Designed miniproteins, single chains, continued (3). Designs and how they scored, part 46

Each design is a single chain, and the fold is of that chain. pLDDT is the mean over its residues in the fold that is shown.

## One batch from the design tools (miniprotein)

Design m9673
Fold by ESMFold2-Fast:
Structure m9673 (fold): chain A 68 residues (1-68)
Amino acid sequence: EEKIDELLEKIKKLLIEKAGMSEEEAQEVVEALRKAKASEEELKEIIELLEEGKYDEAADKIREILSR
């Protein structure tokens, strides 16, 4: 549980700092990922894509998870 929260917080920070998303928009994304019950592996993949600057691929992964 705590590890999921840490990963979601890191994603929020990366979305704001690297992808240029507003804090409100980033918060909506991470809340949606939480509701979709994204796994630690899925969240780590999103983090890796964002850290590599692969924003389109990160967005596609997020969309896939949110589509359930």
Scores: mean pLDDT 82

Design m9674
Fold by ESMFold2-Fast:
Structure m9674 (fold): chain A 75 residues (1-75)
Amino acid sequence: SKGEVFTELLSKLHELAEKASPERAARIRDIITRIVKAYKEKGFEGALKVLEEAAETSPDPEVQKILREAIEKLK
């Protein structure tokens, strides 16, 4: 389900942030916050747009991979 994809996505991002440097963790947590806020305000479509924007703008290859895998499963 789409909910399971979001749960897995958020879990992976949280785990990456916990093991990251403070600066990297802050960037990852900002992405998490934006995703959650978009989902609450605009639902699935809003969250998907934030995922696509974050995947395009993030310079972090591991973050990009996690986001793109979620996007493909949610299409």
Scores: mean pLDDT 84

Design m9675
Fold by ESMFold2-Fast:
Structure m9675 (fold): chain A 82 residues (1-82)
Amino acid sequence: MAEELAKELTERATAKAREAAEAALAGDWAAAEEAAREAERLLEEAKKLAEEGVISEEQLQEIMEAVLRPMAEAGRRLAAAE
């Protein structure tokens, strides 16, 4: 159960983070903001589940990395471009 929940959250958070990053790189700030907020909500849910002991701290770290990595990459590319 917990493993399936963590996997689903990781997949959904990764998809939204990538969607936000791609939209930002394309200059679609409305789509980027919407996808980023959905990724943030999934991350907040994952943090709550970790606090309740439903998922492990290791699983939470994986979800956080899945969200932060695409967004950090997009930020670096935006800083390098106009």
Scores: mean pLDDT 77

Design m9676
Fold by ESMFold2-Fast:
Structure m9676 (fold): chain A 80 residues (1-80)
Amino acid sequence: SAKGKKLAEEAIKTGEEAVKLAKEAKTLKQAIAAALLAIGAEILAKLAKELGAKELADKALEIAKKGIELAREAMKTATL
């Protein structure tokens, strides 16, 4: 559906922003912000898949998972 496609595209964009923020994160607050964006991207991607945009949603899910992993690593090395 058109809504599913747009939602998957937003999930990809949000996930890419999460990956960028996670890589740049120096503080715990920045790492948390990256994690929240990545989790949001995962939720949007799952909803896009339910709305029929499977291929784009699967791509968005891979990006979101990468964002979550990078944010988790950033949290381990981050300053308070």
Scores: mean pLDDT 88

Design m9677
Fold by ESMFold2-Fast:
Order: sequence, then C-alpha cells, then structure tokens
Structure m9677 (fold): chain A 61 residues (1-61)
Amino acid sequence: MSEEERKLAKEAEELLRSLPADRAAAVFDQVSAVAADMSYKELLEYTLELAKEELARERAE
C-alpha cells in the first residue's frame, strides 16, 4: 500500500467511526456494489466522499 493509500484509508476509517452505524453501513453497501470496478485508491476516495456526504446529512438532522 502506498503512503497516499494509507492516509486515505486512515481518513476513511476515522470518518466511518464518527458516523451512526446505519449511515456507516450505507456507505459500506454502496462501496461494495462498485468495488469490483475500481482500483484500491479509487475505492478509498469513493469511500471518503460517501462518508463525508453521510456526515453532512447527520449534522443537518
């Protein structure tokens, strides 16, 4: 794993841990649906984007 991938993975883990379980599960389900068609770096970037969107929704409630 590259240094960039390690940083992305840590950021994704931290964001997912800050989300309610249901929202974290939704991110995981969406990522899993496209995982076969993405590189590991793309997968991490997509996970971060989805986690940020769910966190923004959680804060809006």
Scores: mean pLDDT 77

Design m9678
Fold by ESMFold2-Fast:
Structure m9678 (fold): chain A 68 residues (1-68)
Amino acid sequence: GALTPEQAQALAEAVSLATGIKATSEGARSAADGSGAKEALRQGIGLAEEVGNEEAKALLEEVLAKVE
C-alpha cells in the first residue's frame, strides 16, 4: 500500500540513520544508548516492505544487523 506522509518521513529518517551508522561509530553508539534508534530501523524495514522498496529494506537490515 501507499505510505502516509508521516510514514514516508519515518522511512526517510530510518534510511538517513542507517547511512549515518554505516559512516560513523557515533551512529552505532547512539543505537546502543537507547531502543529508539533500533526501533526506527525496524519500523523502516516494515515500511520498506509495504512499498516494495527492496533496496531500502536491504540497507536497513544490513545496518540493524551491525547494531544488534
Scores: mean pLDDT 72

Design m9679
Fold by ESMFold2-Fast:
Structure m9679 (fold): chain A 70 residues (1-70)
Amino acid sequence: MRVTLSVKVDPADVPLVEEIAREHGGEFRAYDEATQTAYVVVPAEQAEAFIEAVKRAIPDAEVRVVAESG
């Protein structure tokens, strides 16, 4: 299964979020400029590792699980 995550980050950090998602078998889907929120999809088993990697690289990032899909 895949999990959709929202990552609240500055636009300058979006490429780094995309890279971390790819490193965890996921992909970048969209960035909402109005809310400064990136949306990424990762395998469910990689979600925790992705969250830890994002918080380590971008300490101010807010990460939330917003959807799960089979």
Scores: mean pLDDT 82

Design m9680
Fold by ESMFold2-Fast:
Structure m9680 (fold): chain A 73 residues (1-73)
Amino acid sequence: SDEALAQEVLDGGKALYKGGQYEQAAAAFQAVIDRYPDTKYVAEAYEGLGKAYEKLGKYELAEEYYKKAEELK
């Protein structure tokens, strides 16, 4: 299902983030949003993007993604 696939990609992004691979983590979180936009994981994917871009020093972009995550809750 799309829910199961979205969860797998999201969990992969979280693992990449914990491993310090922030660009790869961001790509995985973006894939959840782009490919599975109607799943319950989209808000968490936006939060993941915010965290990844914060680690990459892109603070304005991180703030925008955090705002998107909050709007979906």
Scores: mean pLDDT 90

Design m9681
Fold by ESMFold2-Fast:
Structure m9681 (fold): chain A 99 residues (1-99)
Amino acid sequence: MPLAPVSEEALAHLREAAELLEEALEAAEEGKVEEAIEKAEEARDKLAAAADAGAVGAEVLLMGVTLAIKLLEEGKVEEAVELLREIRELVRRRIEEAE
Protein backbone atom coordinates (compact mmCIF):
# COMPACT_ATOMS: atom_id res chain seq x y z
CA MET A 1 0.00 0.00 0.00
CA PRO A 2 1.36 3.49 -0.81
CA LEU A 3 2.43 5.55 2.20
CA ALA A 4 1.29 9.15 2.75
CA PRO A 5 3.48 11.92 1.24
CA VAL A 6 6.42 13.07 3.38
CA SER A 7 7.59 16.68 3.68
CA GLU A 8 11.13 17.59 2.59
CA GLU A 9 11.95 18.36 6.26
CA ALA A 10 10.67 14.93 7.43
CA LEU A 11 12.57 13.24 4.55
CA ALA A 12 15.82 14.97 5.63
CA HIS A 13 15.34 13.68 9.20
CA LEU A 14 14.64 10.14 7.89
CA ARG A 15 17.87 10.25 5.84
CA GLU A 16 19.87 11.38 8.89
CA ALA A 17 18.25 8.60 10.97
CA ALA A 18 19.20 6.00 8.31
CA GLU A 19 22.87 7.11 8.45
CA LEU A 20 22.91 7.04 12.27
CA LEU A 21 21.27 3.57 12.31
CA GLU A 22 23.98 2.33 9.94
CA GLU A 23 26.66 3.71 12.33
CA ALA A 24 24.87 2.13 15.34
CA LEU A 25 24.66 -1.23 13.54
CA GLU A 26 28.38 -1.13 12.63
CA ALA A 27 29.36 -0.27 16.24
CA ALA A 28 27.12 -3.05 17.65
CA GLU A 29 28.55 -5.63 15.20
CA GLU A 30 32.08 -4.64 16.35
CA GLY A 31 31.08 -5.04 20.04
CA LYS A 32 31.28 -1.27 20.68
CA VAL A 33 28.09 -1.31 22.75
CA GLU A 34 28.42 2.20 24.27
CA GLU A 35 29.01 3.76 20.81
CA ALA A 36 26.10 1.73 19.37
CA ILE A 37 23.77 3.04 22.12
CA GLU A 38 24.92 6.65 21.50
CA LYS A 39 24.30 6.39 17.73
CA ALA A 40 20.95 4.63 18.24
CA GLU A 41 19.85 7.42 20.65
CA GLU A 42 20.81 10.04 18.00
CA ALA A 43 18.82 8.05 15.38
CA ARG A 44 15.81 7.93 17.76
CA ASP A 45 15.96 11.75 18.08
CA LYS A 46 15.97 12.10 14.27
CA LEU A 47 12.99 9.72 13.98
CA ALA A 48 11.15 11.81 16.61
CA ALA A 49 11.89 14.95 14.52
CA ALA A 50 10.62 13.14 11.38
CA ALA A 51 7.38 12.18 13.21
CA ASP A 52 6.94 15.80 14.38
CA ALA A 53 7.39 16.90 10.74
CA GLY A 54 4.56 14.53 9.70
CA ALA A 55 6.33 11.30 8.66
CA VAL A 56 3.65 8.61 9.17
CA GLY A 57 5.22 5.47 10.66
CA ALA A 58 8.25 7.24 12.17
CA GLU A 59 6.77 6.81 15.69
CA VAL A 60 6.73 3.00 15.26
CA LEU A 61 10.34 3.07 14.01
CA LEU A 62 11.28 5.23 17.03
CA MET A 63 9.73 2.60 19.35
CA GLY A 64 11.80 -0.08 17.60
CA VAL A 65 15.03 1.90 18.10
CA THR A 66 14.13 2.41 21.80
CA LEU A 67 13.75 -1.38 22.15
CA ALA A 68 17.12 -1.94 20.38
CA ILE A 69 18.79 0.47 22.86
CA LYS A 70 17.27 -1.54 25.75
CA LEU A 71 18.56 -4.82 24.25
CA LEU A 72 22.08 -3.31 23.95
CA GLU A 73 21.93 -2.13 27.60
CA GLU A 74 20.96 -5.71 28.63
CA GLY A 75 23.89 -7.22 26.65
CA LYS A 76 21.56 -8.80 24.05
CA VAL A 77 23.77 -7.54 21.23
CA GLU A 78 22.76 -10.15 18.60
CA GLU A 79 19.03 -9.41 19.10
CA ALA A 80 19.73 -5.65 18.99
CA VAL A 81 21.74 -6.03 15.72
CA GLU A 82 18.87 -7.96 14.07
CA LEU A 83 16.32 -5.33 15.18
CA LEU A 84 18.54 -2.37 14.11
CA ARG A 85 19.06 -4.00 10.69
CA GLU A 86 15.27 -4.39 10.23
CA ILE A 87 14.59 -0.78 11.32
CA ARG A 88 17.33 0.55 8.98
CA GLU A 89 15.66 -1.30 6.06
CA LEU A 90 12.21 0.08 7.01
CA VAL A 91 13.60 3.66 7.21
CA ARG A 92 15.23 3.24 3.78
CA ARG A 93 11.95 1.93 2.31
CA ARG A 94 10.07 4.90 3.82
CA ILE A 95 12.58 7.26 2.14
CA GLU A 96 12.13 5.47 -1.24
CA GLU A 97 8.32 5.55 -0.83
CA ALA A 98 8.51 9.36 -0.24
CA GLU A 99 10.55 10.00 -3.41
Scores: mean pLDDT 83

Design m9682
Fold by ESMFold2-Fast:
Formats: sequence, C-alpha cells, structure tokens
Structure m9682 (fold): chain A 69 residues (1-69)
Amino acid sequence: SEELLKEAKEELELAKEAIKRGDIRTAVEHLNRARELADQLEASGDLESAEKIRKEVDDLVRELAARYS
C-alpha cells in the first residue's frame, strides 16, 4: 500500500528527529510504529518496501545505540 509506505517513512523521519534531540523514548515509539507498518506492508504483499523500512529501522537503532550507549 502506498499509504502504508508513506506512513512508515513519516514515522522514520519522526524517529530521526527524536534521536537528534536525545528523546530516546519518543525515538523508540516511532521506530516500533515503523516496524508495525513494515509488517502491514509485508501482509499486503509489498515485501520490497517492508524490507527497506526494516533496514532503515535497524540503521536508526544502531545510530541510537552509538549516540547514547
């Protein structure tokens, strides 16, 4: 779904901004929503978009760990 992909990308942008300002709780919440949307993309048959969103979530989790560990 184009709508699900758009929502997932919006959640990733909100997570990036939360990471930049040090709001770990808010960053984790947005990353979890992006994962949920990736699961919905996969369920709808959009495996390629689901994999791309999951990769971006993994990259942001590593960035969060690197900045605040």
Scores: mean pLDDT 88

Design m9683
Fold by ESMFold2-Fast:
Structure m9683 (fold): chain A 52 residues (1-52)
Amino acid sequence: EFKEDVLKLYAEGKNLLEIISEFAAKYGKDMTVEELQKAEKEIRKLIEEYEK
């Protein structure tokens, strides 16, 4: 699950840019630019809410 994968990487001590980079490397080959942009926004939102 996308949310679970993102939070797992964050829990491992990876920063926002590292999480985005790893997500793009793992899934980016099968995604459009628009889908990657949407995923980046979702990652930012999840981390922001977790930091609250």
Scores: mean pLDDT 74

Design m9684
Fold by ESMFold2-Fast:
Structure m9684 (fold): chain A 59 residues (1-59)
Amino acid sequence: DVEELIRKASELTQEAMRLVVEANNALRNGDTETAKRLLEEAERLFREADRLLDEAQRL
């Protein structure tokens, strides 16, 4: 179902964006290690969202 794939991708994108905000807060506090970990997790979620959107385009 295209709509379900798009919804799931949207949720993953929202979660990834929250992690980016958390990473920026960590950077402002000087915690570069936590920031890098959060950004890596956000990147994984963005990639998964992109895969779901690609799958939706094939339907």
Scores: mean pLDDT 86

Design m9685
Fold by ESMFold2-Fast:
Structure m9685 (fold): chain A 82 residues (1-82)
Amino acid sequence: MEEAARRVAEAAARAAAEVPGTLRAEAEAEVSPDDPRVILVDVRIEAEDEEAGRAAAEAAIAAAEEEARRLGLEAVVRPELR
C-alpha cells in the first residue's frame, strides 16, 4: 500500500514538473483511512504564472488518476498552487 501511494505521488509530481513554467512540484500520498481503495494525494505546485500553475495541477490530477487506475485504485487529488 505504501508503494502504491508512492507511485501515485511520483506520477503526479513528475507530470506537474514537466509542464512549462513549473518551478517546483512536490506530491505526498497516503491510503485513505476510510477506504483502502482510495489514495489521497496532496500536490504542491510553484509556477511562474497562474496559467502554468493550472496546467501543472491538471497534469498532476490526470497522472495520479491514471496511475491509480493501473493499480486498481482511485485517486483523490488536492492541488495547492503558490
Scores: mean pLDDT 84

Design m9686
Fold by ESMFold2-Fast:
Structure m9686 (fold): chain A 108 residues (1-108)
Amino acid sequence: SLEELYAEFDAATRELIAHLDKLPPELRERVMRTLAELRQVLDELIEAYKNGDKEKMKELLEKFREVYERFQAVLDEVAALHPELQPVIDRLRAILDKIIEEMEKYLK
């Protein structure tokens, strides 16, 4: 479910945040900013899902994909500096990809 995937996303996000002290301040700020944007869109998506608002979900899915693309670019920079963080980055990507899949299935 979207709620389960959001819980997994929150857990993986907390794991990534535990390592932010290793990053340069500028990159840390970009990670936190993009995570905040993703969380805001996910909160809106879960609300739309609970309300059965498929049209709102379609709009938010498009916005989610745009933010996720920017987040992936930031994560690539993190992995380049700290390859040891690749496993948590891969887990975050897998969770976010599953959120997109579940939303697309629901919107059929």
Scores: mean pLDDT 86

Design m9687
Fold by ESMFold2-Fast:
Structure m9687 (fold): chain A 67 residues (1-67)
Amino acid sequence: MDPRVEEAAEFIRELLEKNGGRVSVAQLGKALRDKGFSSEEIAAAVRLLQERGEIEVRPDGYLVLVK
């Protein structure tokens, strides 16, 4: 895996943990772009975490930790 995608995935985990396990897609995208991640890196990291069963993307536009 691309080291940048792994780094983005770790940052997403930390961000969710700091926000009680829930963050809007808009807030997540802004926070990761502010850290210098590309849209492609962010999308790949979200997909990776979903495939591992670590997060769910809700239809209301939120990401949640499933633990």
Scores: mean pLDDT 82

Design m9688
Fold by ESMFold2-Fast:
Structure m9688 (fold): chain A 80 residues (1-80)
Amino acid sequence: SSEQILEEVELIKEQAEWLVKNAKNFSKEQLQDAIDGLREKKKELEKKLNDPSLSEEEKKALKETIKFLEEAIKKLEEEK
C-alpha cells in the first residue's frame, strides 16, 4: 500500500540520517559497513521502481528517497 511504502522510506531516511550524524564516531571499517548498507538499500529501492503497479506518488517517494541515500552515502564517504 501507499502507506506502507511511505513508512518504509521514512524509516530508511531516519536510519541514513542517524548514520551520517554518528559517522565521526565510527571506525574506518564501521564507516565502510554503513556505506555498503545504504548502497544495498538504494539498490532495493531501485528494484522496487521496476514494479509497474506502483502509483505515481509511490514512484516519487522512492525516487526522492534514492536521492536522499545518494547524498547520505556521499557524506559518509567524505568522513573517510
Scores: mean pLDDT 86

Design m9689
Fold by ESMFold2-Fast:
Structure m9689 (fold): chain A 97 residues (1-97)
Amino acid sequence: MKKEELEAEVLIALTHMILATVRSIAESFERRGEKEIAELVKKYYDEMEKKVNPLIEKARQLIKEGKYEEALKVAQEALNITMEGVKKLDEEIEKLR
């Protein structure tokens, strides 16, 4: 079934898009002179990227091997870690304001 391949690719793309958005937010706060918030966002971005990148690479390798169900599971885990990281970051930013 090719649906799981497509779903895995979509989740990988969504994860990359969210990480890129978090990086962009850090750069935006830095440009505005909000150094403390920029450093906080960058710290959470670096932690998420270190956890998520190995999972994205694993999911891509599983897709290449035709193991689409396993790829989807790993891609979902990567997205879940990214979403939880964003939620925690939002909570920490709220405490600074």
Scores: mean pLDDT 86

Design m9690
Fold by ESMFold2-Fast:
Structure m9690 (fold): chain A 71 residues (1-71)
Amino acid sequence: MKELEEKKEELRRRIEEAELSEEEKEELLKQIEEAETLEELEELERKLVSLEVAEKLRKIGDEIDEELAKR
């Protein structure tokens, strides 16, 4: 129980510090709250890493599109 709560708090902090949209953060926070096992939290941590990588790639693409739009 204590270990599960500690892991949830750690993941919540990581999500808040991550460069993700408010919508993505809200979904992840809901999933953390609903998680009942450490295995579920480990899966969420993996998803968080994947989303962070995807968001960084989107920002790179968006920066290129924004520069083109500014003409």
Scores: mean pLDDT 74

Design m9692
Fold by ESMFold2-Fast:
Structure m9692 (fold): chain A 59 residues (1-59)
Amino acid sequence: MEELSSEERKELKKKIDEIIVKLLDEADEKGWSREETEKKIREEVIKEFGEEILNELLS
């Protein structure tokens, strides 16, 4: 399938979770707000995987 398989989706979620954890640690270090941190996470996911992937995983 041209769509993500269940295995590919799991691997992608794992990578996104790693980005989230990294950015949460950075947010704590730098004093970012929750909204700013969420925006940074979204931007990084879009940059790495594209907006289509972000929409699929957050839906």
Scores: mean pLDDT 73

Design m9693
Fold by ESMFold2-Fast:
Structure m9693 (fold): chain A 69 residues (1-69)
Amino acid sequence: MEELREAIRRTLERSLEAAERLAEEDPEVGERARRASREAAEGALRNLELLEEASEAAREMGRLITERV
């Protein structure tokens, strides 16, 4: 369990860093990426039952953001 929580935390940190760089070039996409990443991670941490689903959702959001850029 803790390993999954740590993985989500690391994914959030990476996503936020990527979102910050995106915000410098495309503020709208960067803002949406930051919000989506935080909401996904917070949801996973609040509800352990959604841990795996939240991780997949965060990864999917990252893919969608990359497609826009």
Scores: mean pLDDT 72

Design m9694
Fold by ESMFold2-Fast:
Structure m9694 (fold): chain A 89 residues (1-89)
Amino acid sequence: MEEEIEAEIDLAMLRMLVAVAELETLKRGVKLSKETVERLIELARRVAEKGLTEEAVEALRRAAEYARKAGDEEAAERLERAAREIEEE
């Protein structure tokens, strides 16, 4: 029960942070903050560790797409790499 609640909270936080990434990429001349990228990866790893691997990978891939649309290739590559590492576990 506690693990399930923690997984749901982490997943909700991850999805909210993906929404933040989307909003950042809608601003002209604004790239994803390094903090947002790091938090996305951290939350996705925690979500995957609790058995929600597909949801974690999907969230990171969506965030990577938003980063790429903003022209932030470094952030997109970091997010895609994290998604691949989680998927390979």
Scores: mean pLDDT 77

Design m9695
Fold by ESMFold2-Fast:
Structure m9695 (fold): chain A 116 residues (1-116)
Amino acid sequence: EKEYVQALVDELIRQLESLVENMEKAIKEKNLDDVKFYLEGALQVLRKLLEIIEKYPDYLTPEQLERIREAVRRVKEVAQKALDFAEKYGNEDLVKLARETLEAADRLLQKIEEKL
């Protein structure tokens, strides 16, 4: 079970890293549909990582916690850019999604910092 959870976390970290890179590109290209798609993906991964950390607090390695911390900090930077962009264009759905993503990132980061 522990090894399975660790493998799942490694995959979720890779997904989060990929989503951050794709979201940066979408923002640069001003592609609102892609920004929304990648924000929704990032939010889902953040929520799943939070659930895993809360359910299995001792299953993650310090190296995994550090990798999640780094990835989450990058998500916050990109989600803030997405929020600023959404507010500029008056896209309320995207504003809400970006805020939810930032809140999820902050909650996950707090849980990780408590364990490191």
Scores: mean pLDDT 88

Design m9696
Fold by ESMFold2-Fast:
Structure m9696 (fold): chain A 55 residues (1-55)
Amino acid sequence: SEKRELIAKAVGYEILAIGNELDAELSKDEEEKEKFLKKAEEARKKAEELYKKAE
């Protein structure tokens, strides 16, 4: 089912976002923190887009 595939991809992006958020928390360098937070935001937006397509 296309809907199930979209949801599975969205969940994958949520996991990616959590991973990048954790990497940001563990980073001691402000530049590295910003980089990981941007990647997390991009992954969150992609997950939201995929969930919307699955509706």
Scores: mean pLDDT 87

Design m9697
Fold by ESMFold2-Fast:
Structure m9697 (fold): chain A 64 residues (1-64)
Amino acid sequence: KKELAEKLKKKGEELIKKGKELLEKGKKLLATGDPALVPEGIGLVLRGIGLILEGELLIKKAES
């Protein structure tokens, strides 16, 4: 266990939290039913998923 591993784990957890936040915001935009908001809603959902995956990978690296 190293300080670097703890930093990576904390950063990974922060990315997952931010990703979940963006995912929920994107879902809310899509739920409005406004066609003009669909591209932005989809973009937020995809970005949120990307951050969650990146955070998961950081945590796995910290545990390796």
Scores: mean pLDDT 82

Design m9698
Fold by ESMFold2-Fast:
Structure m9698 (fold): chain A 101 residues (1-101)
Amino acid sequence: SELEKKLKELEEELAERLKKAKTFEEALELLIEYLEEVFELVKPYLSEEEAKELEKLIKEMKELLEKLKAGEISEEEAKEKFSELLKKFGEIVNKVLKRLE
């Protein structure tokens, strides 16, 4: 599908940009930007509840990045918390994609 093609293109762009990231903070910024683009791309296919949940997850990821930049959390803690948020984000997106076929 056109949606699957665009999602693959975004993933490939992320992989290329991540190769040039010099810090863990830069890598997280790129990941969050990628997830925002994924959200915009799938948004027309989301229920209101799913859209609110994805927006909340992105907001929590941005708050986590701000805490990391401020030195309020370690990179290890940021990795663990970000991985949990990313897993939840992926579960919702995959559920939506499975409905579309």
Scores: mean pLDDT 87

Design m9699
Fold by ESMFold2-Fast:
Structure m9699 (fold): chain A 70 residues (1-70)
Amino acid sequence: MKKLKEMTELVDKAGEAVEAGDEEKALEYMRKALELGASGAEIAQLAAKYSPEVVSKVMELYAQAAAELA
């Protein structure tokens, strides 16, 4: 599925950006994931391969992006 592949790539990019300390770039990827209709559960599952610290930051940025789009 192209949508699932795109979401996976965005979550991977966000996780990499968090590991690099680039929270602004990670937030941008989370905004794009939300535009694709990604749920918090989907983001958490796709990010599960990263460390708990990276997952927590990605989820915080996802929540921030969701608040900005509401």
Scores: mean pLDDT 80

Design m9700
Fold by ESMFold2-Fast:
Structure m9700 (fold): chain A 89 residues (1-89)
Amino acid sequence: DVDGLRERYLAVLEERLALDDSLTDEQKEAVLKSSEKDFDKIVENNDPEALQLFLDVLEAARNEDADHPDPLAALAGRGMLALKKKKEA
C-alpha cells in the first residue's frame, strides 16, 4: 500500500519540520512538497520491502539528530544510507 507508506513518510517529516525553528511556514510547505517528489522517486527505484525498511529507519531515528543544523536532511540521510546498504547486501 503505497498511499499508506506515503502517509507514514509525510507524518515523520512533518514531526521533524516542527522541531526546526529556523524555517518559515512557507519554507516548510516547500520542503514537504519537494519531499513528496523525492518519495515518488524512492518508490519507483525500490521494492516494497526496501520501502518498509526505509520508513522503519526514519521512524526509529525520529528523535535522533533533532539539534542538527539541518534536522530533516540528517533524518533523510539515515533512510537513504539504509537503502544503499540493503542494495549492497
Scores: mean pLDDT 74

Design m9701
Fold by ESMFold2-Fast:
Structure m9701 (fold): chain A 51 residues (1-51)
Amino acid sequence: MTVQQQINAAAAEIRKLREDPDDLEARRRLEEAGAGLTPEQVAQALRLSYE
């Protein structure tokens, strides 16, 4: 997975968690997608989650 794909994946999982904070699968996927991201890339994912 490229860095951009990880950012996009993290953004999608953040959106799911915003709708259902108890979605354990989304939490697990977000942890996996975020595991290699810098704080700045995490901020990019958060911004994308609002789009």
Scores: mean pLDDT 80

Design m9702
Fold by ESMFold2-Fast:
Structure m9702 (fold): chain A 72 residues (1-72)
Amino acid sequence: SKLEEEKKKLSKELIDVGGEAGLLQMKKTVLVKAGELTEEEVQKMDEEIEKLDKKAKELQKKIEELKKELEE
């Protein structure tokens, strides 16, 4: 169905967004521990991670709404 196709598409996008956020968080952790990031660079990475987390939450909400429509 069209709803199942949309759900699969959004689920793939969620995986991609979550993966990118995870990689940035890991990179930040390693570089902060090494003392290689300035305060400004840490702030920029935090802002990027926050944007990705916000996108992931919006995608999760849309997937949950589609799931409810499919299970009714």
Scores: mean pLDDT 83

Design m9703
Fold by ESMFold2-Fast:
Structure m9703 (fold): chain A 79 residues (1-79)
Amino acid sequence: SKREEILKKLEELFEKVVTALIDKKQLDSALAFGNKLSEIRKAIEEGDFEKALSLLDEMIKQFPEAASELRELKELIEE
């Protein structure tokens, strides 16, 4: 289903970006990014796509290094 595809992409994004931030020793950024993705995951699981999109827009502003990956996820949700 579309929801399963979104959740899979979210998990892949978590692993990729959080691992990269940890490797750079940016632990506070890794924690903040992970927490925000967790909130987005919960919103998607609850069917609150408006909240998920709002949280993604906030993350794009806060994490410019991950902006392209976050926009891909946003486009997937908007389809």
Scores: mean pLDDT 83

Design m9704
Fold by ESMFold2-Fast:
Structure m9704 (fold): chain A 66 residues (1-66)
Amino acid sequence: SVVEELAERVVEEVEREFEIPEEERERLRRRARETVEALLSLPVGLSEEQAYRLALEIMRVDLRAE
C-alpha cells in the first residue's frame, strides 16, 4: 500500500529527528498513516512525494508543539 510505504518513510525520518519512546511508536505510525491518507484523499491530486513532504512537515509541527 502506498499509504503504508509513505507513512513508514515519515516515521523513519521523524525518528531520526525526534526521540520517540517505544510506547509512543504505534501511535506515531497511526498518526502518520492517517495524515498521509488524508493528504492523498484531497481533491487537489497531490503526488506521493508531495503527500510525503507535507505529512512530514505536519508531524514535525505536531511533535514540536508537544
Scores: mean pLDDT 82

Design m9705
Fold by ESMFold2-Fast:
Structure m9705 (fold): chain A 95 residues (1-95)
Amino acid sequence: DELKELEKKYDEAVKRLSEAIRAGASPEELEELTKESIEDLEKKKEEAIEKIKKKLGDTPEAKEKIKKIEALTEFLKSQLESLTRMAIWVRRLEE
């Protein structure tokens, strides 16, 4: 399930960010990790789309699944960015 593979990549990214926050990573380091995680999600999105095209071809079913993959990827990217902004905000309150 291509959707679950994207969710797994998101979970891995959240875990990396949480570990970095606990280790006292700087705002700059948190932003760097977030950029890397977003790149990983984009790559996984492209792999998922190619896999769908190979299985279903240029069918309406393929187009619908691709739209869901694209929508989920954008949502997960937005969530990572929000988590990073919140973490940086909390860090600055403790300074």
Scores: mean pLDDT 84

Design m9706
Fold by ESMFold2-Fast:
Structure m9706 (fold): chain A 89 residues (1-89)
Amino acid sequence: DEVVFALTMALMSAAAAKRAAEREGDEEKAEKLREAIEKLQEALEAAEAGDLERAAELAEEAARIAREAGDEVTARNAERAARVAREAL
């Protein structure tokens, strides 16, 4: 459940950051955060299916996308989720 919790925290921070970017009219940042959210949702599905390796890979991709968007909080949360998933292998 630690993996699911960590991914949920990353999703929550990404959603909040996307809303903030949309409010500020930063369409490029909002689009990048949408991509990160999609990867985190796929990671959550993989984790729930027991595919922790895939969950870690998707969370790592989400962290990269979030960092490119300038969202360091989501990047750190996603990196934490990937680490927790790999430790559970």
Scores: mean pLDDT 89

Design m9707
Fold by ESMFold2-Fast:
Structure m9707 (fold): chain A 120 residues (1-120)
Amino acid sequence: MLEQALREAIKALREAGRALVNGDTEKAIEYLQKAIEHLQKAIELAKDNPEVREALQRALEHVQRAIEALKQGNLDEAYDHLRESLAYLAEAAVKAGHEEIMQEAGRIAVELDRATGRAD
C-alpha cells in the first residue's frame, strides 16, 4: 500500500536525522538504508502515477547521496541531501493525496534545521 510505504520512509528519514544530530553515523546509515527499501516499494506501488514516481525517484537519489556523504565523513553534505530527500518525499505525498505525510515531512525538516543551527 503506497500510504504505508510513504509513512515508513518518513519514519526512517526522521530516525536517520535524529541519529545524525546525536553524532551516530552508523545508525544514521542503517536508517537511510531502511528509507531506501521503503522508497523502492513506494516507487513500485506508484507505477501508474508518473509524477509521484518521479518525485520518489528524486528522494531515493538524495538518500543514496546522503549515505555516500556520511561514508566520506561529510556531515554537512549528508544533511543537505537528507533535507532534499524530505522535500521530494513531501512532493510525492501531496501528489499522491496524502497531505498529512507532507506535513510530517515538513515537521522533520524543521526539527533537523533547528538541531543543526540552520534555522533563523
Scores: mean pLDDT 86

Design m9708
Fold by ESMFold2-Fast:
Structure m9708 (fold): chain A 88 residues (1-88)
Amino acid sequence: TEEGMELMRKGIYYSSALKNPENAELLTKAGEFYLSRGNYDKAIEFYERAIKIDPNNAKAWENLGLTYEKQGNFDLAKEYFKKAQELK
């Protein structure tokens, strides 16, 4: 569909953020994009890269927790939510 093509285009755009390792904001947005599509493995990859660049990014930690929760890994989800809370 037209919506699917638009989402694919945005995914490709955000994936290019991997070539700018200092751009934690774009990496976090790429993670959110893949999470919205149910691609949990890619979402985790982008959030982990964002956290490596900016470990104080509470939103990336929170979204990493949400991603693990959606995978059914509640123990890891709880740990990452706790980390996000500690940064606020």
Scores: mean pLDDT 76

